# Ledger of designs, part 30: designed miniproteins, single chains, continued (3)

Each design is a single chain, and the fold is of that chain. pLDDT is the mean over its residues in the fold that is shown.

## One batch from the design tools (miniprotein)

Design m9019
Fold by ESMFold2-Fast:
Structure m9019 (fold): chain A 93 residues (1-93)
Amino acid sequence: MMEEIYKEIKEAFLRGAEGGIRSDNPGLQSLALAGANVLLEEGRYEEAAEIYKRIIAKDPSDSIAWRNLSRALEKLGRTEEAAKARELAAQNA
């Protein structure tokens, strides 16, 4: 039953991620972060990292996006970029 909820969030979110990133609506921006988190849990680290980077490009002070980007980059073996993202997450916490 929880798997169906994750699938619905994932499907709705992959369609709306660009709209969420472009919106000044906090709910739609939170939806972009939630969708990237779903991709991260699914092992789709490259796609998750790209969404986090787009969130950060719009709001460089988003410490949660920086922290989760660091996690995705670690999974991709991009350890130097992950370390930099971790430092930026700490600065914006």
Scores: mean pLDDT 72

Design m9020
Fold by ESMFold2-Fast:
Structure m9020 (fold): chain A 95 residues (1-95)
Amino acid sequence: AKREAVLKLVAAELLWIGDALDREDGDKEIEKLNLFIKTSEFEILVDENGKVSKVIIKIPEDATPEEKEAAEAFLDYIKENNIFGDVEVVIEPKK
């Protein structure tokens, strides 16, 4: 169901922000995370049975190096913490 995927994405973002806050000098990382949250979008693809098949992290087509780095860091965080299990998670440009 889409709701479960959305809740997992929100939980992943909050955990990622929490990890950044544990750093004494985390201001730059927090700014990077805020930029990512404001500029990225998520698309959740479901099969005919409503099962989540793919999660797409969408970034601007003209994304800055910092925006791309933030998106890749979030993707790595999702994979390291096995948030979506066997579901494919990818980064794609917005059109």
Scores: mean pLDDT 73

Design m9021
Fold by ESMFold2-Fast:
Structure m9021 (fold): chain A 74 residues (1-74)
Amino acid sequence: SMKEREHKALVEMFRGAVRTAELALEVGDEEARERGFRETKERLLKLGLSEEEAERLAETAVDFGLGIAEVERA
């Protein structure tokens, strides 16, 4: 169902944000942005989302994850 796919997409965005935050603290923001985006977009595409939607949601998740890392560094 669409509701079930939305829930799975939200879970993957959350996973992507946490993963990006961890990467940013370990290897820096630039590499974390690249890897977090690529990994999250791939997982969203596997859920059946369109290219544009997967890219937009992956970007949002990555930005959130980088924000978490910035707060952790403060």
Scores: mean pLDDT 88

Design m9022
Fold by ESMFold2-Fast:
Structure m9022 (fold): chain A 74 residues (1-74)
Amino acid sequence: PRVLSSDEIVEMVERTVELLKELADETSNPTLLRYFKDELERMVAKILPQLSPEQQARVRELVEETLAYLEEKL
């Protein structure tokens, strides 16, 4: 979203991945875990072009860690 600063977008991603990990800990439903994984990947694809290369690296690191966490729960 063009109304958010790049730093605010990074903060949003950090909060989102924390929430997804908490939700994953509370559910053993594989369908929900796959849904969370797919939605996280879609979100990242939309926001990456708005970020600096350094911020993109940070977001990719957070996302890769979270996707691995969700896959481990599957």
Scores: mean pLDDT 78

Design m9023
Fold by ESMFold2-Fast:
Structure m9023 (fold): chain A 79 residues (1-79)
Amino acid sequence: VRVFAVFRADTEEKARRLAERMEEKARELGARVRVSIRGTSVAVEVEVETMEQGLELARRFRELAKEIGAEVTLIAVIE
């Protein structure tokens, strides 16, 4: 299962902070994670073992984006 998410922050500093927090959350799940930052945009790709883990990670990512003040552009959970 793969989680792909794209966010947009108000500033590059917030984008970096969001990326750091997302890497930390993926690491807590023992997941393989790839994060890329393009200006104020953050793209995250994570591999997880189950659909339940993917959906929970997507929920956590939405919460982190709200906390940081970033907009969710896309979140996809795929098999």
Scores: mean pLDDT 82

Design m9024
Fold by ESMFold2-Fast:
Formats: structure tokens, sequence, C-alpha cells
Structure m9024 (fold): chain A 98 residues (1-98)
């Protein structure tokens, strides 16, 4: 549907924003392991969304949210905010795929 296509484009945009901020945090804060894990989870979530797999998208979005909460002291506020926006977009996309 046109709505799913629009939500997927928004999710992909939010993923790009999060990935760029995570890479910045890796360089500026030395949190390379956490940043790599965030990037991997965001990329996997987007791939599940592209396949129309709502359950996979939700699982990876939940994993990303948990990783951010566990590591909130290590991440910049900007990265935490981008992650919250990504998770919201992912959950909205998953609901539209059902």
Amino acid sequence: SEEVERLLRELERKARELIELAKRDAEEKGVEGVAKALIALAEAAVEYARKGDAAGLEAYANGLEALVEENKELLSEETREAAREFVEAARRTARALE
C-alpha cells in the first residue's frame, strides 16, 4: 500500500540518521562496540520491514530499544533521541504491515 511505502521510506530515513549519530558517538566517545550493535540492529530492522515481516521488525526494534536503555550513559542525547524516533517509526511500520 502507499501508506506502507511512505512509512518504510520514513523508517529508512530515521535509520540513516541513527546510524550517522552512532558512528559519531563511536568516534567522539570511544563506544565502538555499542555503536556497531546499534547499527546492526537498525539495519536488520529495516531489512525485516522491507520483507514485510512485522514480527521481525518489532523484535529488532525492541532489541535496539533495550540496548539503548542499557547503554544510555555511554550514548549522546542526540543518539538516544534518534533511537527513540527510530523505534516509534518501526512500531508504526510494523502495525501497518499486519
Scores: mean pLDDT 90

Design m9025
Fold by ESMFold2-Fast:
Structure m9025 (fold): chain A 77 residues (1-77)
Amino acid sequence: MPSYVALVRLDPSVDKEAIREELKKRFPEVAILEDPLTNGFLLLGTDEEAVREAAEEIVRLAEGRGEIVLFQELKEP
């Protein structure tokens, strides 16, 4: 089954904990990891739409102070 990854960069002024808790409630099937290099989140899931919607929701909750840097299908290792 294909896997999908999204990386969202966030401005340091954004409350990352509030965003993370909201995402856990709405997208429990998406794995949410903090990424220190982008000050944002790495998202992983098997549902393309769920991963994409979660990434878009992060940007929305950040009031435009976030950017989807990466969204792609992962090839099996």
Scores: mean pLDDT 81

Design m9026
Fold by ESMFold2-Fast:
Structure m9026 (fold): chain A 64 residues (1-64)
Amino acid sequence: ASGKVEKIGDKYRITAESAAGTAVGVGKDLGEAAKDLGKELQKLTGQGRRDAELAARRAVSEAV
């Protein structure tokens, strides 16, 4: 699983990828992007969702 944080213009994008798929959250700040990502992560299932959640948390922690 992998996670990354990008600043795209005036917005933040968090991407989390795992065997279960890809989830993307976007927001005007890192907190809003993380909240949006949380909703998208719920569409993934099983261990791949957990792997994507952990990768996203790591990427957000490194960006703060």
Scores: mean pLDDT 81

Design m9027
Fold by ESMFold2-Fast:
Structure m9027 (fold): chain A 107 residues (1-107)
Amino acid sequence: SEVEIESKADTAFPGEEVKAVIELRFEENSVEEALKKAKDALEQAAILLEGSFGGEMKVIDDEKVEVKEYPDKIEVTLTKYVELTHKSGKKTKVILEVRAVAEKKPE
């Protein structure tokens, strides 16, 4: 049916750690298509985050990918760790997490 994107994020000052969670729900029958949608949302969130701070963004760890496939659904969790450097030289660590549920349709 429809793709729903929900995002929740706290505002933090330089030197603090922030976790932003993006929840997605859509219909897909394949793990590959569910992963593509989740990865696209994660990259869009990273671009928006960098733009909002107007500073430098650096990826500080490899992206973590967890996929669980069930008969009726696919669950995808992607986690990306970034460090934002503000114009003052202070740094903020941000954890971006996408939680996606792809519901399968029977034929």
Scores: mean pLDDT 75

Design m9028
Fold by ESMFold2-Fast:
Structure m9028 (fold): chain A 85 residues (1-85)
Amino acid sequence: MVEEVLEEVIRELNARGVEVRTFDDVVETFKKMLEEQIKKAEEAKKAGDTEIADKMIKELEKILADVRGVLLEALEKEAEERLKE
């Protein structure tokens, strides 16, 4: 389920030339994507398009929250498997 989704994300990133193997690698990749989007939002803000910039920031925060949720669920599942032993 969530763990399979994480494995699929890792596989897709590796297929695109981004070498990731752990949750930390996936988080680092999303952090770079987030920084890129923040930079674009700041550029839009400087151009006087504050509504678009605010909308982009909110969408970004939502994506980050979703990614965090997926990673936490994957970690919880791993901890649960270890606890059953």
Scores: mean pLDDT 65

Design m9029
Fold by ESMFold2-Fast:
Structure m9029 (fold): chain A 58 residues (1-58)
Amino acid sequence: KQEAIDYAKRAVSAAHAGNKEEAVENLKKARSIDPQAAEAAIRALKEMGYTEVAEAAA
């Protein structure tokens, strides 16, 4: 769903900006709408090296 994808993109942007808390909150919102979109974002964050954010959101 587009809303979940938008939240997932915001989470990635927040992680890149160093806003770990904001990244985790956006991942939680994505997961509440579409768990698959959230899992895809978590995997992408882990591959980018933001493993702490990915683990906190999992």
Scores: mean pLDDT 79

Design m9030
Fold by ESMFold2-Fast:
Structure m9030 (fold): chain A 65 residues (1-65)
Amino acid sequence: MVASYAAMELLKAAAGVEGEEIELKFEGDEVTIYAKEDTPKAREIIEAMKKVAEDMGAKKVEVHF
């Protein structure tokens, strides 16, 4: 869903992603989150993104480090 993808991009910006390399890929009802490093800050942002994606109807959310 295009609206869900836009909301997650705004969430990433609002979470203060400074120097964190996090990329979102959205295809149909599936979301994949890629993070360059497994850091506590990246985990917090990813958890927030997973919740938003699920609330907006994503059927599957995957995380890769």
Scores: mean pLDDT 65

Design m9031
Fold by ESMFold2-Fast:
Structure m9031 (fold): chain A 116 residues (1-116)
Amino acid sequence: SLEDEVVELLKDKSPLAQQAAVSAVRHGYAKEILEKARKEGRMEEALDVLAGSILGVAYRQAELAGNEDAVKRIREAIAELSPLGQKAFEEARKLKAPPGQTLDKAVEVARKVFEE
């Protein structure tokens, strides 16, 4: 399955990073970026960048909730990502989106970082 492919390609990353990438692909948010990544042989990079952007959103929500344990776990997961994944995290954690649009905007951040 696509989810099994995500876990295999990110096997050297934290389970939290794997879950973030799985979340993006499961809901179809990342179809366009993944089609491009497959054609270019860059699937691992695209999934790493998607994990970073989803974790950036999760980080902001954890900070707003005062969840210090989640903030720490997300920081540890981000440290294992590529420089592009870390860039996607930094851009996504700054997002000011209405509830229900945050994941779509996070995937757009991932696409821009992946294409630049």
Scores: mean pLDDT 83

Design m9032
Fold by ESMFold2-Fast:
Structure m9032 (fold): chain A 74 residues (1-74)
Amino acid sequence: SLEEMAEKSRESLLSYMKENGLDSEENRKRVEEVFEEALKKLKEAKTEEEIDKVIQEMLTRVQLIAAEARRAQA
């Protein structure tokens, strides 16, 4: 299901962030907010193309969060 796919992606990203010391409360909250927004948009999506677009936007935003978190550790 879409919920299972989103949860697996969330777990994978949070695991990555933990392994790299990026799992601060602030960073975890930012990631959770991105997934919350994506799930809301997925519930409104009516086509496979719309679903794919939401997933791509979500992945781009979480990658940006991870990059910013890594930079902040410097």
Scores: mean pLDDT 75

Design m9033
Fold by ESMFold2-Fast:
Structure m9033 (fold): chain A 85 residues (1-85)
Amino acid sequence: EQLAANILRSLDLEIERLKKRLENTTDPQLKKMYEEAIKELERTRAEVEAQIAAGKPVVVSTIREYGDEEGNIVGLEVVTATVPL
């Protein structure tokens, strides 16, 4: 139960983090990447919630941000992992 709750909370925190990044982003291409990443994490959260309710291993998605030499975010990658409960 606690592990399952922690996974959902972690996803919620990551979604909020990306939303803050989106608010501070003016580059149209990077904005689109953040919007798609947020949508994918929201979908993953719904799937994780359903998997937890079914007592199945959960597939979790996280976002990796890539920066340039100045530390500006220039790309995103969605990384998935399977977590047994």
Scores: mean pLDDT 74

Design m9034
Fold by ESMFold2-Fast:
Order: C-alpha cells, then structure tokens, then sequence
Structure m9034 (fold): chain A 94 residues (1-94)
C-alpha cells in the first residue's frame, strides 16, 4: 500500500510541476492569459486527485508548495484545496 501511494504522490507532483513550468514559459512567451490557463489546469489536476485519493493529493500539494516558489495567486489556490482536503480527511477519521 505505501509504495503505491508514494508512486501516486510522485506522479501527481511531477505532472503538477510540469504544468506549472509550462505555465511560466507560456506567460513569458505567449502572455499572462496563457500562463493562467496552465496554472488553472495544475489546480484542476490536484482537485481531481483529491476526489480519488485525498491523502496522496495532500502530500503532493504540500510537496509542491514546499519545493517550488509559486505565485501568490497559485499559493492561495493550493491552500484552499488543502483546506478542503483536510476537511475531507477529518470527516473520514471522525
């Protein structure tokens, strides 16, 4: 079980990091609107992961915030997702 969750967390972190990197590149080359579109896809990826496995999604979200210097808007969006994951995890433990 642990190894499978580690792999899911790592895969989610890799995909989210790639989308964020692509968003920064798009912002610099195509403009801020294209960057925002990719940042939103990253947020949606974590939201979808939250619905399937909130524990892996929370670990990937924390790792993303700890390992990457993200914009204020992206950090705030990820914090909101984290609050929702924590509420879901607390409800499951109660």
Amino acid sequence: MEKQREEQEQELFRKASQLYSDGLLAEGTKGPEEGKKLFKKMEELIEEAKKKDPESAERARKRFLEQLEVSRETAEALRKIGDEIQAELAARRA
Scores: mean pLDDT 76

Design m9035
Fold by ESMFold2-Fast:
Structure m9035 (fold): chain A 92 residues (1-92)
Amino acid sequence: EAEELVRRILELVAEYYDLQLKDPTTTPEKEKLAEEIEELLKKMSEEAKELLREIVEEILAELRPEAEATPAGDQAAVRALTQKIADMLRER
């Protein structure tokens, strides 16, 4: 099912974001997750891509006030926004 593939990708992306927040350097765990995400993305049908786009757009719309208030150069604010995105992805 396209929905199962999208959910798996979202789970892996959330895990990658959690690791990125704890350690910004490249680790073997993050490399493995990135490879799994890329492999799954290559298997996505157009329907699965549309579903993923809708979920991402929904999350971004919900976080729009925070995103608009987040300065591009503020690393702490970007980290907080990244954590919020990770939390929302895990809930999907």
Scores: mean pLDDT 65

Design m9036
Fold by ESMFold2-Fast:
Structure m9036 (fold): chain A 90 residues (1-90)
Amino acid sequence: ASEEVVAALKEDLELAEEALKAGDLELALILVNAVYSRLSTALPDLPAEVKEKLDSAIDELQEASEEGNLEAAKEAFEKFKSLVEEVLAD
């Protein structure tokens, strides 16, 4: 991915983390989905196993958001963030 795309992904992840700290689960989910969309566009050859793990983390975040469970949402976000950072590390 380009340096501009990597910077944008990191910025969106930071904004999602701030949204979670503020208790704004809806905004956090929107930002996480934006990161996933941008990552998938920038890295079309992502392994299926990585895509499945990212999808699973987003599903966990959505469930936590529907339940209003901030702690579960935070855990799902950290899982998603770790996967994105691993993908961007080459």
Scores: mean pLDDT 82

Design m9037
Fold by ESMFold2-Fast:
Structure m9037 (fold): chain A 94 residues (1-94)
Amino acid sequence: MEEVRERAKEALVEMVRAAMERVGASQEEIDELVKLVEEGFEDFKKANEAVTKLRKVDEFTGTAAGVVIGLAHLDEKSAKTALEIAERAKELAE
């Protein structure tokens, strides 16, 4: 469980980076958004802020991030689904 959740967080971060690079965000903006997403993953109360800011840049990426964060915190099966969603979204962004 814990290992899958950690991998989902890593995949989510990579998804956000790839998607933000695709839309032409600066490295500084990417680093700020990645930090917010990492904070939102660890603290669900901060997840809404991270997701809202991502949606303003790219609605699909923000929505996908919200789903990944939510699913990763439910159970092992949901965390595996979160990982798969993040990995696929990263591939589509590249």
Scores: mean pLDDT 81

Design m9038
Fold by ESMFold2-Fast:
Structure m9038 (fold): chain A 65 residues (1-65)
Amino acid sequence: MGGGEELAIAVLEGVKEGLSLEEIAERVAKIYEEYTGEKPNLENIKETIEENKELMVEKGERALE
């Protein structure tokens, strides 16, 4: 299983819980580190989420079908 669906679900759940962008990015960073073994740059993750938020929410919803 790739981390793609899990990252999208984490963004969706964070949005539904009303979490800040920083809190969502921290959850995504943890999942990314577990899959790659490398600690990602949090600022880059925040930028990626801001640019792709709508797409990630849609992908997360589809993964939970």
Scores: mean pLDDT 76

Design m9039
Fold by ESMFold2-Fast:
Structure m9039 (fold): chain A 92 residues (1-92)
Amino acid sequence: MTLKEVIEKLEKEGLESDDPEEILRIVAQLAFYANLTDDPEFVKAAIKVVEKAIEKGLLDEEQYRVALATIRASTELSTNPEIKKLLEEFEK
């Protein structure tokens, strides 16, 4: 399985899930790969999953903060300006 296939699978599972715990687990996996690869596509997928979960009303304020902290922690050492811009847009 390629990393691109991993992104596509995790994004799909996250977008289709109605379980907050599964969504947070998927976000954590995407964040882990973002840290490992420094690829903004993993960050985009994680943000998309979180935004969809919020739109569906599946994440409370604390769960949203956990998701945000997970993405931040995995990307805090990144020098990639695209990743930093994605976080700024997501945090509003």
Scores: mean pLDDT 80

Design m9040
Fold by ESMFold2-Fast:
Structure m9040 (fold): chain A 66 residues (1-66)
Amino acid sequence: SSLEKNEQNGERFARELAELAGRDPSVLDEIKRLVKEGRLEEAQRIVDEILAAVEPLAKELLEQRE
């Protein structure tokens, strides 16, 4: 069940990113809905917003790696 394992790992990672971005976990359900509806540009936009919010935190974390 590599597909289920990859989905579970992706879900967990996406949930952690959403939490770091200060977003409600329901944003993942919205992304999934948009993907299912073929609205890939809108789904990608939400993902880009989450990544943009997390990028400063990721940079800080990398700079504090001692």
Scores: mean pLDDT 70

Design m9041
Fold by ESMFold2-Fast:
Structure m9041 (fold): chain A 66 residues (1-66)
Amino acid sequence: SALEVAEELVKVSVDGKVPLSKAVELAEKLSDEERRILGEASRIAFDPETGLIDAKKLLEEVKKLL
């Protein structure tokens, strides 16, 4: 599920951050709807200056969309 992927991204985060490429990699096993949820949350949690996602913010945003 999108929630399980968000929880996994928190576990693999370094200083609370994950590369966008890692989120895309883990999203490959999700359904279209679950990828939409994760994608929307990632858009909110993404920092364009660093290219990194705040993993805890991602998890919070995924929970709001469920």
Scores: mean pLDDT 82

Design m9042
Fold by ESMFold2-Fast:
Structure m9042 (fold): chain A 78 residues (1-78)
Amino acid sequence: DAKQAAEGARRLADEGLAKAEASTSVEEQLRYAQLLDGLSDQALQLGKQYPQYQKDLEDVADYARQASARARAKAAAL
């Protein structure tokens, strides 16, 4: 179910961002940023396959991309 996949991806993005924000390691923060980038790409791909859920999946993709950018910014500050 694409709706459940979008909700699951949002929870994974929230968890990844929380772990990135708690991390004091550049390497660890960059790993979470890469995972968040992957979630964004996956959500966009699912949106193409399930147009009825495209908006929800695009919102998740945007959130994951923003979370990735935040993790990278924190890594640059360490």
Scores: mean pLDDT 79

Design m9043
Fold by ESMFold2-Fast:
Structure m9043 (fold): chain A 92 residues (1-92)
Amino acid sequence: VSIDDIHNILMELAEKHENKEKALIVANRLSLYIGEELAAGKSIEEAIKAAVEKVNEELEWMAQNGVISEEEAEEMKALARELGEQALKKVS
């Protein structure tokens, strides 16, 4: 499975999500971090897990610095976990 395959999976999942706007933002951030982790030599499974952690760290920083609300950060963290779990199932 290539990074392009994972990107397409994440985008398709986000486009079908009830909260499409936030899901697409999260999916794009996950794809970026997955690419970075794969470039660092991690497996696709490890890369997806690490990307979810990185998105959560980014969202926490944004909330702490007033860029988004704490409520929005929690919603987007839940989306990152959900999209990451669904992507893992499709590549396993």
Scores: mean pLDDT 86

Design m9044
Fold by ESMFold2-Fast:
Structure m9044 (fold): chain A 73 residues (1-73)
Amino acid sequence: LEEEFMEALKNGDLEGARKKIEELKEKLEKEGRPKLGEAVYHAGMGMIYALKGDFEKAKEYFKKAEEYYLKEQ
């Protein structure tokens, strides 16, 4: 799933990347790690927006990812 997300980003498939990051979030939630799922989702969305050139939105997503990641442990 993570590898599939990275491959989609490499190929410029931003819609596919969004679907893969949502699937990874759901996988982590099923594994009992919803905070980590939120962190990974927001980090992935940040990467997508950065590739689109929307750096302000990317920064917002990365900040939220960091906040969720810190709450995971």
Scores: mean pLDDT 81

Design m9045
Fold by ESMFold2-Fast:
Formats: structure tokens, C-alpha cells, sequence
Structure m9045 (fold): chain A 61 residues (1-61)
């Protein structure tokens, strides 16, 4: 649902702040999660796995 996607994006923003990502890294992580959530209906477990994976990939780049 739109509400669930909005909640996941809010959690993405909160996670980026908690991890102290630069604004540029936070924006890239958010863009990738937005794209993923637009393509797939993710469970909470799948969302959290994707959030961690994408964040690690962006930090390592």
C-alpha cells in the first residue's frame, strides 16, 4: 500500500540518520529503496534486508 511504502521510506531516512550517512549517500540509498518499493511488494523482513544490502553497497562504492 501507499501508506506501507511511505512508512518504509521514513524508516530508510531514519536508518540513514542513525548510520550518519552523508546527504549524498542517504539520497542514493533512498532512491534505490524507492525504485525497489515501486517494483516489488516487500515484507518487513525483505525491506530490512534490502535496506542493509543497499546501504552496504553504497558505503563500499
Amino acid sequence: SAARRAQFLALTDAFARQQRLSPELAARVRERLEARLGEEDLSSTEFFAALVEITQEEVAA
Scores: mean pLDDT 85

Design m9046
Fold by ESMFold2-Fast:
Structure m9046 (fold): chain A 96 residues (1-96)
Amino acid sequence: DLEKKLQERFRENLDKSEEAIKNDPRLSEEEKEFFLKLLEEARKLKPREAARLLTERTSLYLAERVAEANGDYEILEKVREEIEERFEEAERRQNR
């Protein structure tokens, strides 16, 4: 079954990513917490929804970091709201 093999490969890749993040000395504790939480959220989703969440959350994380570095608090609040909405949408879609 191709779908089962793809799901198993996806789970193996998440496990490898988790270990890589935990053992990466270049990442701050805050960055490790962010990525580990994102991977745990992805584990609860089907592969397609998980891939979408990972792509969207990584893009939003970069946007948040840029806004924070520039002191743009209005954009920062909007990015944080978008992150919360994307999480709720991902949960809603997997329950259908």
Scores: mean pLDDT 70

Design m9047
Fold by ESMFold2-Fast:
Parts: C-alpha cells; structure tokens; sequence
Structure m9047 (fold): chain A 89 residues (1-89)
C-alpha cells in the first residue's frame, strides 16, 4: 500500500469523524482533536495491513471513546468503510 493511499484514506476518514463529532454537538476544537485521533489510528492500522472494514471499526472505536453517540458513530463507520473501499480499490 502506497504512502499516498494511506494518507488519502486517513484524511478521508478523519473528515468523516470531524463531521460526526460536530453533528454530536462537539465544538470545532474538540471535533478537530477527535479527527486527529482518528487520522493517526487509521494511518497506523493501514500501515499494519488493515482492510476497509477494519479502518471503519477503528474510526467507530475512537468516536465512541470520545463520547459520540452510537447511532452517529455507526453512520460515520459505514461512510468510512465506503470511502476506504473506493480509495483502496
């Protein structure tokens, strides 16, 4: 997997996470912090050979740990999987 693809996927998923955090009522500063956590976790997972499904699970875990509601985190995970599948194919 190329570094460019890892970066593209990590940034796309981090963007989904930021939007989910904002929808959950978090501030822009907190949403940015959560997005950075998702970006780093996804980048680490992809370097270890993670699939699009595993990337979505990582994003969901970080969002839930940050206090994003289950429904919002599930929706973000689904969108993250779809984006990762497109970028990794």
Amino acid sequence: LSEDKIEDVANAVAGVAARAALEAGFSTAKATQIAKEVYEAVKEALKKGASAEEVAEVAKRVLLEAGVPEETAERAARESRERAERLLS
Scores: mean pLDDT 87

Design m9048
Fold by ESMFold2-Fast:
Structure m9048 (fold): chain A 89 residues (1-89)
Amino acid sequence: SPEVERLLAEAGRLVQQGRYDEALALVREALALEPRPSAELLLGTAVFLSAYLGDHPETRPLLEELLERAREIGAPEEVIRLLEFLLSL
């Protein structure tokens, strides 16, 4: 979705500015707009959260939500294992 891509791009700009709470809010908004996310979107979002927002208290619960959604859509085992790895950090 162009809207999801726009929100995630804006979140990337906000983390560059140190505006982590606002970046996380846009990530949540993007995920709320996509009821049938691809495994690639879920994994890409999880990698972004772990790379830039890993110290944020809301990041772990959101990563757990992304893992649950990946299991629900029947994501490839490699994607599920990567999400489990990110949660183990």
Scores: mean pLDDT 86

Design m9049
Fold by ESMFold2-Fast:
Structure m9049 (fold): chain A 104 residues (1-104)
Amino acid sequence: DEEKIEEYARKLLELMKKGASKSEILSEIIVYAVELYVREAREKGESLDALNVPLSPEEQRALVEKLNEYIDKAIEALKKGDEEKAIEYLKEAIKLAYEALKNG
């Protein structure tokens, strides 16, 4: 749901403006990705069993590194006053986390 992802990205932007840390933003991205997955699974009547497939330590590290890249890009865009571009990077981070939850 693109609309819901944009809503989450705007909430993340507000947290960044209030001085939230990178680790806090990362945690919120994961929370929003889980909420999105649960919402879509519920709407489709799908099982939530896929959420129980753990990522390997290597996959977790790769995901965290990639999410931090998008967070850094969002921070730089916000420093330049480009809130629209910051929202775009935050949307990509949420999508990446969501896809990781779907695929293990």
Scores: mean pLDDT 79

Design m9050
Fold by ESMFold2-Fast:
Structure m9050 (fold): chain A 82 residues (1-82)
Amino acid sequence: AAIADYLQALEDDPLNLGAWLGLRKALEDNGQEELAEELEKVFNLTLLELGEDPTRPLAELPKEVLEQVAEKVIDFVKSKLV
């Protein structure tokens, strides 16, 4: 699936766990393994900055936290795509 479709799904619903998993897989399938690793680092750093545990399951994170993380991740990925 297209990376842009998963980014849109996260913009529409940051609680969409399938979109989080799909975005990472789409980056890997598109040969952008380094970008997928950088995305994970941005995700984890953003969680730490918000006072959350990055080892916590996505389903257990508050909606407000996932909304802020999604915004940061979407902006980061869009800034790296050509």
Scores: mean pLDDT 76

Design m9051
Fold by ESMFold2-Fast:
Structure m9051 (fold): chain A 103 residues (1-103)
Amino acid sequence: MMLSDEETIELLLKLAKENGIPLTEEEAEELVEEFKKLAESEKDKDRVSNETLKKYLTEVLGLSEEEANELIEKADVDKDGYLDRKEWAILVIELKKLKIKEV
């Protein structure tokens, strides 16, 4: 299901609230813009490849290759090798949950 920018922001805020993660509307907008930047390198601009996501998670966010692969596997529900906007929202919330548990 293809989500608009507004629908993706609403989903991010909903998932954050359900998981007790503090997230502002402005931060949710920034996460949507990040997805768009990652998708710019793809032929289909509505999806981001698992390879592009792995590079982002490891090189930009400093995750291990194993952690990045586990997060992508959990978010890629369709197992098509790409994440859409809904799967992206799931991935970033799972990432924030992972960081909160490392006290």
Scores: mean pLDDT 76

Design m9052
Fold by ESMFold2-Fast:
Structure m9052 (fold): chain A 92 residues (1-92)
Amino acid sequence: ALELAKEAAELAIKGGLVALKEDPSSVTAATAAALLGAGGLFMVERLGDALGGARDALGGGEVLIEHSKSEKARELGRKAVELARKAIELAE
């Protein structure tokens, strides 16, 4: 669960940064995704909280899917959501 939550959070951060570069009109969404991913990563690495980290990563990925016009950012968001949901299932 922790490893999947960490990977999901890292994908949300990467997706947010890609979204910022490829779709600067959606700066707010790109920033929100990156911050949610960073928060999720903190929860996993500093607090050992797979469930909390995965939920933050899920939120970041969903923001990218809904609001980014960058196909690369949306792909990273979809992967973050996939891994986050698996982490949540394993942590329950």
Scores: mean pLDDT 83

